# Designs tried in a protein design run: designed miniproteins, single chains, continued (2). Part 44

Each design is a single chain, and the fold is of that chain. pLDDT is the mean over its residues in the fold that is shown.

## One batch from the design tools (miniprotein)

Design m5511
Fold by ESMFold2-Fast:
Structure m5511 (fold): chain A 76 residues (1-76)
Amino acid sequence: SAQERELEVTKLELRWVGEVEDVRLRLRQGQISPEEAIARIQQRTEEVVARLRELGAEDTAKKVEEKAREIIKEIE
């Protein structure tokens, strides 16, 4: 249903945010390199964006991609 798709989209966005925040925290604590952090963010972003597009959530997918680019630029 449309309501179930919207809930799935919201859950995917929140999961992606949490995963990116975990990577950034690990980077800040010196547990991973900047290169490893970028690779992890790129992989998680690609997975979430692909699923969002399958659900027809193109605007949310673009928002996730734009946020990922900004975060990666901050790490570089």
Scores: mean pLDDT 89

Design m5512
Fold by ESMFold2-Fast:
Structure m5512 (fold): chain A 74 residues (1-74)
Amino acid sequence: MSKDELIAQIQALLKELLALLKQAFPDMSDEQVAAFEAHADALVAQARTWSTSQLQALLGKLQAELEELKKLLA
């Protein structure tokens, strides 16, 4: 998998995580949503400087954490 593909998957997972958080916590403020989006953008920008192995490790960790969160909120 290319570095761009890994970054795209990380972005998709972060977007899915925000959607799930908004669903679980419908009273989230616009400020809290904007803060999450800004933090996610900063993380993606930093991730572009990482090696493919570091990106693969991050992707795997995010996938595992999102799966556990889905189970907790089900």
Scores: mean pLDDT 80

Design m5513
Fold by ESMFold2-Fast:
Structure m5513 (fold): chain A 75 residues (1-75)
Amino acid sequence: TAEQRFQELIEQNIATAKKGIATAKKEETKTLYQKALALYQELREKLARGDVPKSELDELLNQANSLIEEGKKLE
């Protein structure tokens, strides 16, 4: 289902952020990936609750993705 695909995407993004934290060469990049991880974890918790507007879920996803992209530019 679409919900299962979205959950899989979030888990993949969490794994990517964790790998980024572990492999980051710069402290600033590590900090950005840690912030992204926190947002993906919040997104996962809110999605599990089922009572959060899709607009809020989309905003959290966009914020977390932006932090990952910012971190990639610093390496």
Scores: mean pLDDT 85

Design m5514
Fold by ESMFold2-Fast:
Structure m5514 (fold): chain A 106 residues (1-106)
Amino acid sequence: GLEARIERMRELFESLVKDPADRAKIRELFDERLAAGKAGDQEKRNELTKEIYALALKSAGPEAFEKAVREQTYADALAAGLSPEQARDLAERTAKHEVEIAEKAL
């Protein structure tokens, strides 16, 4: 379900940051993003998403960030019923796009 996907994303981004203070900040930003989502504040939700991505990219570096996003997207796509080939293509395109978003937010 949606909550399980959000929790996996939180765990993924927390795993990309080694500093305990940055991991605490990732948790805080995910909680704020969830609250913005419930309030229907799409602008704030997008701003918080960029901040989460920028912090993760800055902490892990682009190679580790891209790999983590690609692997998680692939797993989620397979769980959604896509073929391995479709899941791989989606994961590669998604990881590239999310790296570009994170880099622009630095």
Scores: mean pLDDT 82

Design m5515
Fold by ESMFold2-Fast:
Structure m5515 (fold): chain A 58 residues (1-58)
Amino acid sequence: SELEKLAQEKRERIAEVRDRLARGEITPQQAMDELSRIAEEFENKKLEYQKKLEEKRA
């Protein structure tokens, strides 16, 4: 489903940020900023998809 794909993409991007942090490629503050952006991006995509489904169910 679309929600499962979004959850998987979000988890993959979070894992990538954590991996870069673990390798010392980014600082903890940079990692926090990127994780915040990812959370906002995917929450917006999820809400948009749910809104579209609710309009079709009404």
Scores: mean pLDDT 81

Design m5516
Fold by ESMFold2-Fast:
Structure m5516 (fold): chain A 61 residues (1-61)
Amino acid sequence: EKEKQLKKKGYEEARKAVEEGRIDEPSKTYYGGQAIDEIRRRKDWSREELVAWLKKKAEEA
């Protein structure tokens, strides 16, 4: 229950950071930090693809 809410908040935080170009700033949430770390590994993905992926992850949480 609590974990699902934290994951959703984390993915939404990471999505906003990608949209605002702030992915180099430390995340305030654990799951947001995990999502940003995954984004940094996907260097071949566009901003639009990353945002779409994060929206899907937030919906699935």
Scores: mean pLDDT 73

Design m5517
Fold by ESMFold2-Fast:
Structure m5517 (fold): chain A 85 residues (1-85)
Amino acid sequence: GEIEELLEKIKAKIERLKKTASEKERKALDEIEAYLEEAKKAKTPEELKELVDKIVLALTELSDEIREELLPLIEEFVDKLLESL
């Protein structure tokens, strides 16, 4: 579905960004990917919010350049998940 396609697009972008990212940024990117996979399984808006808060915290470990590339796609993904709940 559209949510699965968007997640795969985000994961592909994360893999490209990892090629030039620092070790710290690679760890944050791995955490973001894991939280996005878990967010897809969320059954309530409250459960989704807890995962979004963790994603936002991990995003603070990234450079502005990397964050700007991921943030619009992550926001679209979260919005689509909220609409499905």
Scores: mean pLDDT 87

Design m5518
Fold by ESMFold2-Fast:
Structure m5518 (fold): chain A 84 residues (1-84)
Amino acid sequence: SEEIAEKIRELIENGEPLSEEKLKEALERIRKLLKERGVEEEVIDIITEIAKNAMKLLGRVLTPEQIDEFVDLVLEYLEERKKE
């Protein structure tokens, strides 16, 4: 939803300055957490690509604590999509 996308944008904007190393670490953590929560590999690939592009666009990377919140927001979005 637009509200979830807005929350994700605000979360990234409050992140750390972008570096390739931090971006890679953030994306690896996102993949791991989504996989642990039972998200399918192809859906994880889509989510991580969107997250990568958003962080690059904003010049910010999610902190480990923000990644936990990001994953919860993504899971909320996916759960709502299953009901529609």
Scores: mean pLDDT 82

Design m5519
Fold by ESMFold2-Fast:
Structure m5519 (fold): chain A 70 residues (1-70)
Amino acid sequence: SRAEEIRKQLQELLAALETQDLSPEKRERAIKTLLVEAIGQLSGLSLAKRDELFATLSVEELRAMLEELG
């Protein structure tokens, strides 16, 4: 249930970003932030590890990691 709630919240926040008048660069950064936070919550990652994921992985790599988590 907790994993389902985290995924639902992520989907709702991603949908909300589509209604925002953000630049492409700000939108991509916001998407990365949401993906890293969801992965961190699902996997119990430390703040330092979440910061590492944001700095080192692309949106596509983060989406793949989230899919692998189920």
Scores: mean pLDDT 84

Design m5520
Fold by ESMFold2-Fast:
Structure m5520 (fold): chain A 95 residues (1-95)
Amino acid sequence: MEEKKKEEEEALGALVLAIAAAEGMSLDEQQKLYEELKKKAEEDEEFKKILFELGKEAKKKIEEIKKNSKSAEEFKEKMKEFGKEILKKLEEKLK
């Protein structure tokens, strides 16, 4: 269904956004990372599963942070912290 593809794209986008917050990535760097991860996911079904699982977790957490943040600065700080956690989880699953 179209719905599943949209969920996969949103999950991958959320994962990239979290990583970008941790690493201080520009929009151009975020787009490159998104395309690289998408290509790797197309080549490896197991890697795809890991990415979309983490992406779904990232999407939920980003929505929670957004609702609970009272300012743009607080949102930025919480996103940076969460992005570091996501990077560690990704590293653990890819070793």
Scores: mean pLDDT 79

Design m5521
Fold by ESMFold2-Fast:
Formats: structure tokens, sequence, C-alpha cells
Structure m5521 (fold): chain A 81 residues (1-81)
């Protein structure tokens, strides 16, 4: 599996939650990279938001929601009924 395939699935859920496609795809990609062992800091999120003309608050909220989706999907995949 590739990072892009996992990010796309999470991004689709974020879009359903009301985030824009651009913010959703970016937040999903960042959350998947963090899951794969890349350190994602608040400063990095702010720097990315500024570089792309996004709100720091909106991107941070989308990343937090992406993290929740990743955790929920992992628990479901682990047969926690």
Amino acid sequence: MTVSQEALKIAQELIKEGFSPRTAMLAATLAVMELRGVELTDEAIKNIARALGLSDEELKAAVEKAREIVEEKRREEEELE
C-alpha cells in the first residue's frame, strides 16, 4: 500500500465532515506520514498553512480530525467489537 492510497481514503472522510478538498488532502497526507513515523509538530503545520495560504486554525483542525479517523479505522480493523 502507498501513502497516497491511505491519504485519499482519509481525505474523502474529511470532505464529508465539511473540509475543503485541498485542506482535506493535505491534512490526510500529513496524518498518514505521522502514522508512518514522521514527526508532525504544531510549528510544521503553521509553516505549511502559511506557505499554502491556508488558515493555521483550519489546517490544525483538519489534521486533528484526520488523526481521529486514523485511530478509529485502526480500532475497527483490529476487530474491537
Scores: mean pLDDT 76

Design m5522
Fold by ESMFold2-Fast:
Structure m5522 (fold): chain A 60 residues (1-60)
Amino acid sequence: MKVVSVKIEFDKPITQEEYDELVDEAERLFLEGKTPEEVAAEIKKRYPNVKSVKIEVKEL
């Protein structure tokens, strides 16, 4: 069983709703078979205030 965790860092504060939406989008892209680098690039493209995206996968 795989557990995915996503951490997003921002240059400017955003709303809680925007944060939750970004995390859900990143997790969805990763589950669709995108690499962490591709997910990070897509999120940065949509949200230029995003500084970094880190995705960790744990195998249980």
Scores: mean pLDDT 71

Design m5523
Fold by ESMFold2-Fast:
Structure m5523 (fold): chain A 77 residues (1-77)
Amino acid sequence: MIEEREAPEGYRVESLAPGEAEVVIERDGRRVLYRITAPTNSQAMAALEGVILREQVVYGSPKPLLVATGLDGTYEP
């Protein structure tokens, strides 16, 4: 699942679980926050990369201002 909202000035991630990711992108002088939830951290990362690429290609957005991912506690060595 991917949720889009406006990020307030000075937004910081407080806590993320495995399979969760957040990215903040500047678009048209405002900050857009995407919240991603996936079954695994690897899938959340893939979805996050897709969001970043879409923002750059469709809206001409610069590099992300913030990228955060949860701890990958589900990996079995």
Scores: mean pLDDT 70

Design m5524
Fold by ESMFold2-Fast:
Structure m5524 (fold): chain A 88 residues (1-88)
Amino acid sequence: MKEEKLKEAEELLKKAEANLAQAKQALQNPSEPLTPAQHIAAAIDNAQKALKLGEQVGDKELIDRAQKLLAEAEAAKAKLKHMGTTNL
């Protein structure tokens, strides 16, 4: 059971990393079909799910990685809305 949650958390972290990379690429390349906001939202969702699973299994490395991804995704969201100046 714990190993299954660890594998699920790792997959969610990889998805969050991919979503954040796509968001950064979309911000720099206007030919991207999806808006950066959609990729950022997916990254936040996947990182939050990975964080919850990491907390449930007590894996400090997964928790740290999920928190870093979540912080980076939220920073990207703030930049997208107000060039990083205001986010409520």
Scores: mean pLDDT 75

Design m5525
Fold by ESMFold2-Fast:
Structure m5525 (fold): chain A 76 residues (1-76)
Amino acid sequence: MRVYKATLEGTKEGDVIKGTLTMEDGRKLPVTLNVGEDGSVTGELEEDGVVYIISGKVVKQEGDKVVAEGLVAEYR
């Protein structure tokens, strides 16, 4: 398992944020993540047999535009 720092930039639609996750190694992933009432951000993505588990927090919000910071755990 590898863990990466990541930043999410996206749009909040109800309890979901749709946007782009940028990992510290420069990779960008299009994501749809769940957002909790406390600003917690969670999600899971599978691509090419690799599972990514995403956890973070909203750090900035203006209307429906959000920025979150967190970690991505990569399972192969």
Scores: mean pLDDT 82

Design m5526
Fold by ESMFold2-Fast:
Structure m5526 (fold): chain A 95 residues (1-95)
Amino acid sequence: DELVERLTRLLREGKEDELQALIDELGERVRAHRDDEAFRERARALLARMLARVLELLYGVPAEKITEEDLREIFRAEAESPGSAAEALLREIAA
């Protein structure tokens, strides 16, 4: 919703620093509430849904088909080959 819209806007504007700050802010909140397991799990689930929704909007892959395991693999592929391996994986998920 609001976080997904903000993430999508930052990606389209190419504001990598602001995008990184948003991700860091969420991560810091998860760490700050490490004694609140419910909050940490909600934050992780929200982040996964945000990423799946953004990938749906940018690449046309249905968010429902993107699992947390798929997101982890996308992060790994993106770290090794930015922009190429992640797109190939998303196309496989879309099929």
Scores: mean pLDDT 60

Design m5527
Fold by ESMFold2-Fast:
Structure m5527 (fold): chain A 113 residues (1-113)
Amino acid sequence: SEKEKKLQELRDYLVEMLRKAAEFFEKNGYPEIAEKLRQLAEEFSKAKSIDEMKEVLRKAVETLKEIYEWLKKNKAPEDVIDVVKGLARYLAKVAEELGFEDIANEFRKIAEE
C-alpha cells in the first residue's frame, strides 16, 4: 500500500542517516557511540510495522539522551555535539511524520539543549 511504501522509504532513509552518523563518530574517536548508532540503525531496519517503528523511536530517544549526556560529561567539541542535535532534529521530523508527536517533542528537547 501507499502507507507501507512511505513507511519503508522513511525507514530506509533513517537507517542510512544513522549509519552515516555512526561513521562520523567512529572516525572522530567515539567508537562506543558509533556502535550504539549502528545497533539503532539495525533495529530500525528490522521494524516492519508502524508500532515497531514507534518502539524503536522511543528507544532512540533514550539512546540519544545517553549519547548527549556522555558527550557533555567528556567535554566533546561543540561540532561533535551538534551532530547529535542534528540527528535529534531529523528523528523529530520522522516521529512527527508518523504521527508520534510525544516522541517528536522528546527529540526536539534534545535538539534545543
Scores: mean pLDDT 87

Design m5528
Fold by ESMFold2-Fast:
Structure m5528 (fold): chain A 112 residues (1-112)
Amino acid sequence: AMDYLNKGEVYLLQKNYDEALKYYEKALKLAEEEFGKNSPLVGTAYLGLGEVYFNQGNYEKAKEYYQKALEIFRKTKDKEGIARALEGLGKVYEAQGDYDKAAAYYAEAQKL
């Protein structure tokens, strides 16, 4: 799972979104199989998928995956993961022109 997460991140940074999705989806499947559906690695894979879809301009899917990541990180009490997922949701709302919702998510992330 961790190796596939790292490969997803490398491809995302290279703007190779198809390969990034492939490796984050492999990381998600492996993390669910090895650690269960509520593990921090599952949360990290959802966060990665959200980041890829955001960079592709698919804000609906980005929001879906950031929300899934947030739910996992809240269940696992992963403060860093919660902050990153909230910041991701903030970026989506900002990109959609909902500045009030964006500001609320950014403020919640800063309180962690």
Scores: mean pLDDT 89

Design m5529
Fold by ESMFold2-Fast:
Structure m5529 (fold): chain A 93 residues (1-93)
Amino acid sequence: GSREEARALLEEGYRHLEEGRLDEALEKFREALRIFEELGDKEGAAVAKYEMGLVYLAQGRRDEARAWFQEVIDRYPDSSVAWLARAHLRIID
């Protein structure tokens, strides 16, 4: 896939989230993540993983949300979403 395709998948994921379709949002973010990882796009991968954490949190799956936020912090500490992942980890309990 292309970076343009991955960005389109993120946009589709956001629409599903806004409409409360959490499983569909998760699928789109997972597809976007795969493409960003294939491209070596660390920022895109971090954003997709962070958004997956938000989907799990919205589903009440707090342990899975915590794991995704922790992965963003550990693997992508310089990403635009690392500070947001840290903030969510502090308030998730």
Scores: mean pLDDT 89

Design m5530
Fold by ESMFold2-Fast:
Structure m5530 (fold): chain A 81 residues (1-81)
Amino acid sequence: SRADYIAELVRKKALELGLDEETAQKIADAVRSTAERVGATPENADEIAEAVYKTALELGLSEEVAQEIADYVREVVRELG
């Protein structure tokens, strides 16, 4: 699905930022779950990005890293929707 594809792109981005596989997977799971719930469309890009930002902070990531991941989510959802 589109949600699965977006989640995989975000997982790869998290790994590139130096996050471990478990943390990257949890972030990807948040992307997939939110995108499946609201729809992976450009109109929902901000809602999906905000959900991922909150999840990243809950996982103990810095605001800077959480924002970078959220910005990437927003970009990918807008480009692929």
Scores: mean pLDDT 87

Design m5531
Fold by ESMFold2-Fast:
Structure m5531 (fold): chain A 98 residues (1-98)
Amino acid sequence: MMELVRRGEAIVLEVLLPEYERIYAGVTEEDKKKAEELKKLAERYRAAPRRERLELLLEHTLELLERALEKVDDPADREAIRALREEVERAVAALKAE
């Protein structure tokens, strides 16, 4: 679990956020605002102590999964999202227990 979270953190900070920032910055005023928000989020992730950074990443992931459950109607996809949510919730509990 912790190794998966660390790899997820690296992917989000080093791959996903820079790509999204690049895409959003060049299109519209709304996309430019989203790029600024992503940049601030990346700065907070980099500035935070490792434990707080992981906690923020996991909490943000839980919010994204919750929003996905609101929009996805397919039972198989909902089951997969619920399973992933349970894994993330266990990771959050493990971090807060120490």
Scores: mean pLDDT 60

Design m5532
Fold by ESMFold2-Fast:
Structure m5532 (fold): chain A 112 residues (1-112)
Amino acid sequence: AVAAARAALRAAAEDFLRTAREVAERTVAADPANAPLAEALLAAAEEAARAADEAAASTSPEEAGAHVGRAVAAVQAALALLRAAGDEEGAARIAEAAGALIVAGSAYVAAL
């Protein structure tokens, strides 16, 4: 149970980071002036993935929950950046991957 939830959380974090990289690449390809936006998006996505990995490495529900909370905050920052830039398609793709990550994180904390 715990091992399966941990694997699911790590897989969701990898999928989230991959999706963020694809959105960032598309953003720069559309306009090179978007490089700072892409860098900020990737920084937020890498923080979310790092927090999720720290949650997966924790065996304490309280510690894992705190790390999942950090991942959620970083995800919300990434979504806010894309929405502020008017990238509705990028925001939708990030929101889908983010939803999967949040569900997996909550399930992992519940399994501990």
Scores: mean pLDDT 86

Design m5533
Fold by ESMFold2-Fast:
Structure m5533 (fold): chain A 69 residues (1-69)
Amino acid sequence: MEELREEAARLAEKMGFDPELVEAIRKGDPKAVSEAAVQAGEDGTAEGAELMRVIGRFMQEQGLAARPA
């Protein structure tokens, strides 16, 4: 969903992620979204946790998250 991509990109930009990564997140690139999730997890902040939540939702919408058996 475009709103989730924009929210994730905005949070990543606010956290100081690379501009190229932020733009790739806006485009919904799965690799960029995965890289952003790793960086957000390593950050350990409330903002990082929020970004991971938004990315998790975006990945579920794309069918990229593993489904429970």
Scores: mean pLDDT 72

Design m5534
Fold by ESMFold2-Fast:
Structure m5534 (fold): chain A 114 residues (1-114)
Amino acid sequence: SKKEKIREAFTKLLARLVREAEEVLSQDPRITPEQIAEFVARLARAASAVFDEALKENITDPEKFAERVREALLATIDEFAKKYNLSPETVERLRALVDRFVEELKKELEKINK
């Protein structure tokens, strides 16, 4: 179904975001593996919560949905950065991963709606 294709695309993109975020954080020796696990779990929960709510409405506004996902992910990054004093460079790298995730999500939603 259309919903199954959307969920599959979202799940694959989210898994990639998690892997890339783990790689970025693993390069900072001040951040523990346990803290990285906490961060990516929070990131995945934030994105999935917005996705599950939007999916109930068949994602009638993909642009608005994508912006809500972006806002939730950026808020998660900002909270983690404040808690663990992440460098501005690390924060910028994580934000770039979110931008890439959101743009690829928009493209996948456009393809499925064709």
Scores: mean pLDDT 85

Design m5535
Fold by ESMFold2-Fast:
Structure m5535 (fold): chain A 64 residues (1-64)
Amino acid sequence: SAELKEQAEKRLAGLTEKIAKDLGFDKVEVEVVSETHAVGTAEKDGEKYKITVSSDSEPVIEKI
């Protein structure tokens, strides 16, 4: 249902933001790609990072 999709997307966005904050990133912007996949762009020490979060896998952090 649409409600389940919205809840899943909000949860992924929240998880992406939490991961960025827990890792000490100063800024994070989240783009939800699907109900199981989200991408965050975060900044730390003047450098930009991409954080990829999936509901059932470990987050992937890449410098951009």
Scores: mean pLDDT 76

Design m5536
Fold by ESMFold2-Fast:
Structure m5536 (fold): chain A 87 residues (1-87)
Amino acid sequence: MDELLRRTVAEVQELVKKAVEAEKEGDLKKAAELYREAAEVAERGARELDALAPESEDPERAREIAERLRKGAEELKKKAEELEKKA
C-alpha cells in the first residue's frame, strides 16, 4: 500500500510540475492534457487504495488518503477544463 501511495504521489507531482511549466510557456493545450493525466493517475491511485484498504494496517487512513486523492483529481480536472477554454 505505501509503495502504491508513494508511486501515485510522485507521478502526480511530476505531471503537475510539467503542466505548470507548459502553462508558463503559454502551451495551454499541453498544460491541460498534463493536468488531466495527473487527475487520472490520482483517481486510479484512489481506487486502488480503496480496494486495498480492508487488508491494510490502517483501513481508515487508507480511505482518508483515497478521498484526498479524489478531491485532488477533481481540482486538477477543473484546472484542465479552464485551460482548455482559453486554448
Scores: mean pLDDT 82

Design m5537
Fold by ESMFold2-Fast:
Structure m5537 (fold): chain A 83 residues (1-83)
Amino acid sequence: MSMLKEKQEKLAEQIRKTLLELGVSEPLAQAVSNIVKNNPDIEVNENLLEALKNRDLEKLREYLQKLGAPQDFIDSLIDELKK
């Protein structure tokens, strides 16, 4: 396994765990993790985790859109994060 692939998988796991800690449902957290894991742009994935930790919902929306997430999925995620 390449270093980039290992970093990407660890980052996807960190994002999933952070989402669960913030009260996001398991299926939605897994879906975000899968999007991150399949994205080759490690910098976007790192920025997504940072935005999530800072609860910067506007930046989170921007990065998810850049990753190709559907709008209804993004809206559902942000709504769960606001609660």
Scores: mean pLDDT 78

Design m5538
Fold by ESMFold2-Fast:
Structure m5538 (fold): chain A 73 residues (1-73)
Amino acid sequence: RRKKFEELAEEIERRAETAPTDGEVLVEALRLASEAAYELKLDEEENKRLMELLSKMVKHLDEPVEAPPMKMT
């Protein structure tokens, strides 16, 4: 299960790197994510990680670039 999730997360991240603002990449990532969530029955933490990856792609697709990217963790 975790291995499948790791593979999915890596695949989404890999796609985002090759075409970060490509709508086709976003659609494919959403398809993979929804399939994984349904089949793997992701836990809260796994679902959160997946949503973070997807939200990065979505923001790049239609984000009004006004504020500089700066994040503290």
Scores: mean pLDDT 63

Design m5539
Fold by ESMFold2-Fast:
Order: C-alpha cells, then sequence, then structure tokens
Structure m5539 (fold): chain A 88 residues (1-88)
C-alpha cells in the first residue's frame, strides 16, 4: 500500500541520516580512535538490525514498529556522540 511504501521511505531516510551522522563522527578530529571504533560497532549493529526489520516487515503495523526502532536508534546515536564530544 502507499502508506506502507511511505513508512518504508521514512525508515530509509532515517537510515541515511544515521549513516551521515556516523560519517561526520568518524571524521571528527576531537574523537579518539577508540571512540571511533565504538561508534563503528554501534553503527554496524544498528544498521544491520534495521535492515533485517525492513526486510521482515509485511504489514503497516510492522513497518510502524520498524520506524519507531529507527527513530530510537537515531536518538541514542545522537546522545552517544554528544556525550563523547563533551568528554573530549
Amino acid sequence: SSEFEELRKRVEELVEEIKKLGEEALNDPSLTEEQKEEIKKFLEEALETIKRLIEEARTLEEMETVLRAAEHALGLFKKYVEALKKES
């Protein structure tokens, strides 16, 4: 349905936002190599999980759950990177 396609597109847009923020963090000279490795691991786990959930979703309700999971992952990532920058 169009609603399912619209939700999927929103999830894919959030995935791209997470990737962009990840690239910015990994290129940030204020972060240590150890912090960047932790960020890489977070990104790999989060993005693979969201990808799997997108592929498994068959209903509008399931895709809404994926959207919420992606929004939560983005929020956690933003807070994590901000915390690391404040300690650097």
Scores: mean pLDDT 85

Design m5540
Fold by ESMFold2-Fast:
Structure m5540 (fold): chain A 83 residues (1-83)
Amino acid sequence: LDKEVERGVVRIALASLYSTLDGMYKLPEEEQKKLAPKMFELVKRAFEAGEDREKIAEVAELLGKLDPELREEAQELVEKARE
């Protein structure tokens, strides 16, 4: 759990997240709601790891639209990333 390894995993996860978001709307709503919080945790880790703030903001915004419970937290992260 080296910081460089964690950054690498987060970057791969973000790249995968962009491609999987288009497929998520085809899943049942229950599955979308299960995946959105897990993906949002990866986005928060990406922010802590100093990953691209613009990409973090984009992904957080999309996840907030997908899960209503995440909307407020996602919006806060978007604003913080775009500071």
Scores: mean pLDDT 69

Design m5541
Fold by ESMFold2-Fast:
Order: structure tokens, then C-alpha cells, then sequence
Structure m5541 (fold): chain A 67 residues (1-67)
């Protein structure tokens, strides 16, 4: 559980950085930033679920609570 929380915090930081980088950008630039972060986001999400023994629904609830 604790390691899953750590990975979720990393995801929160990534989402916050993405929001900051997308501020003032065009739709095309925002899409490109999201695409660039996609693989890293997916990797961290998978690692969080594996580390915590979480199913996708439990992971989603924890991420929503952290955001």
C-alpha cells in the first residue's frame, strides 16, 4: 500500500507539471505534451497497481483522492 501511495504521488506531480506546461498553450501543443507524457504516466500507473495489489477501480479512487 505505501509504495502504491508513493507512485500515486509521482503521478500527481506529473499531472500538475503537465497542467502547468499546458497553461497558455495551443490545443495542438497541449495534445503533443499529453502524448509525450503518456508512456511515463502509463508506466507509473502500472507500477502503482502492481506495487499496491490494486485493481484499476481502486487505483482510480486513490488517484482521484490525491488530485
Amino acid sequence: MQQAQQHIQQLVQLVEQLRAQKAGKSPAERAALSDAMGPEFNRLAREAMEAGGLDPAQFGELLDAAL
Scores: mean pLDDT 73

Design m5542
Fold by ESMFold2-Fast:
Structure m5542 (fold): chain A 95 residues (1-95)
Amino acid sequence: SSQNQQVMLDSISTVDSVSSSAYNQLYQQVSDPQVLQQGVDSISSLTNSSNDQIVTYGQTLDPSTMQQNNNQLVTDLSNQLNSVVQQAVLQDQQS
C-alpha cells in the first residue's frame, strides 16, 4: 500500500542517516586502511540486513505495526553501529 511505502521510505531514510553518522565517525577516527575497511564492511552488512527487514515488514505488516518494529530495529541498529565504531577505534589504536 502507499501507506506502507511511505513508512518504508521514511525508515530507510532514518537507517541511511544513522549509517552515514557511523561511517563519518569511522573516517574521522580510524587511520589504518585495513581497520577502516573492516569497519565499513561491518556497517554495510548491518545496514543491508536492516533495510532487508524493513522491506519484509512493508510486505507483511500493517503500517502501525511496521512503524513500531522499524523504530525498534533502528534503535538496535544505532547501538550496533556505535559498537562497531568503538571496536574499530580500539583496534586502530593497537595497529
Scores: mean pLDDT 89

Design m5543
Fold by ESMFold2-Fast:
Structure m5543 (fold): chain A 82 residues (1-82)
Amino acid sequence: MEELRELIKRVVEKYNEILSDPNVTEEQKKKAKELADRVIEAALGLETAIFRGESPEVIEQLRAELDRAVAELDKFIEEIKK
């Protein structure tokens, strides 16, 4: 649970950094929000599934979905910081 909470905190911090950057375009800010929202939603969904005692197979699928969302956000941030 701490791991998921820390991930959400880091995503929010990265997103706020993007929002405060005057060199980032409005379209890039909208894309960053979409990607950040996907990560947060996936993390909360995984936390809920763990809390409800879903099967290990369901938990594994949700972790894979979260990993994909994080990878997409990280790639986008790297591209706009370049």
Scores: mean pLDDT 81

Design m5544
Fold by ESMFold2-Fast:
Structure m5544 (fold): chain A 62 residues (1-62)
Amino acid sequence: GDAEALAQRRAAGEKAEALVREALARGLPVEIEERFSDDEATMTVTAGEEVHEFRAKRIKKP
């Protein structure tokens, strides 16, 4: 449902923000890339040598 998609997207954003903050505190380079497909939004966060992917359902606007 839309509520679950919104909650998942928000959770992904909060995790990405926490990861960026931690990486910056450690002096690591950070890159963020967002990609969209038909039903999914993918956020890739690269912190130093670590790559983290967050996937959430795409929210369709009415």
Scores: mean pLDDT 72

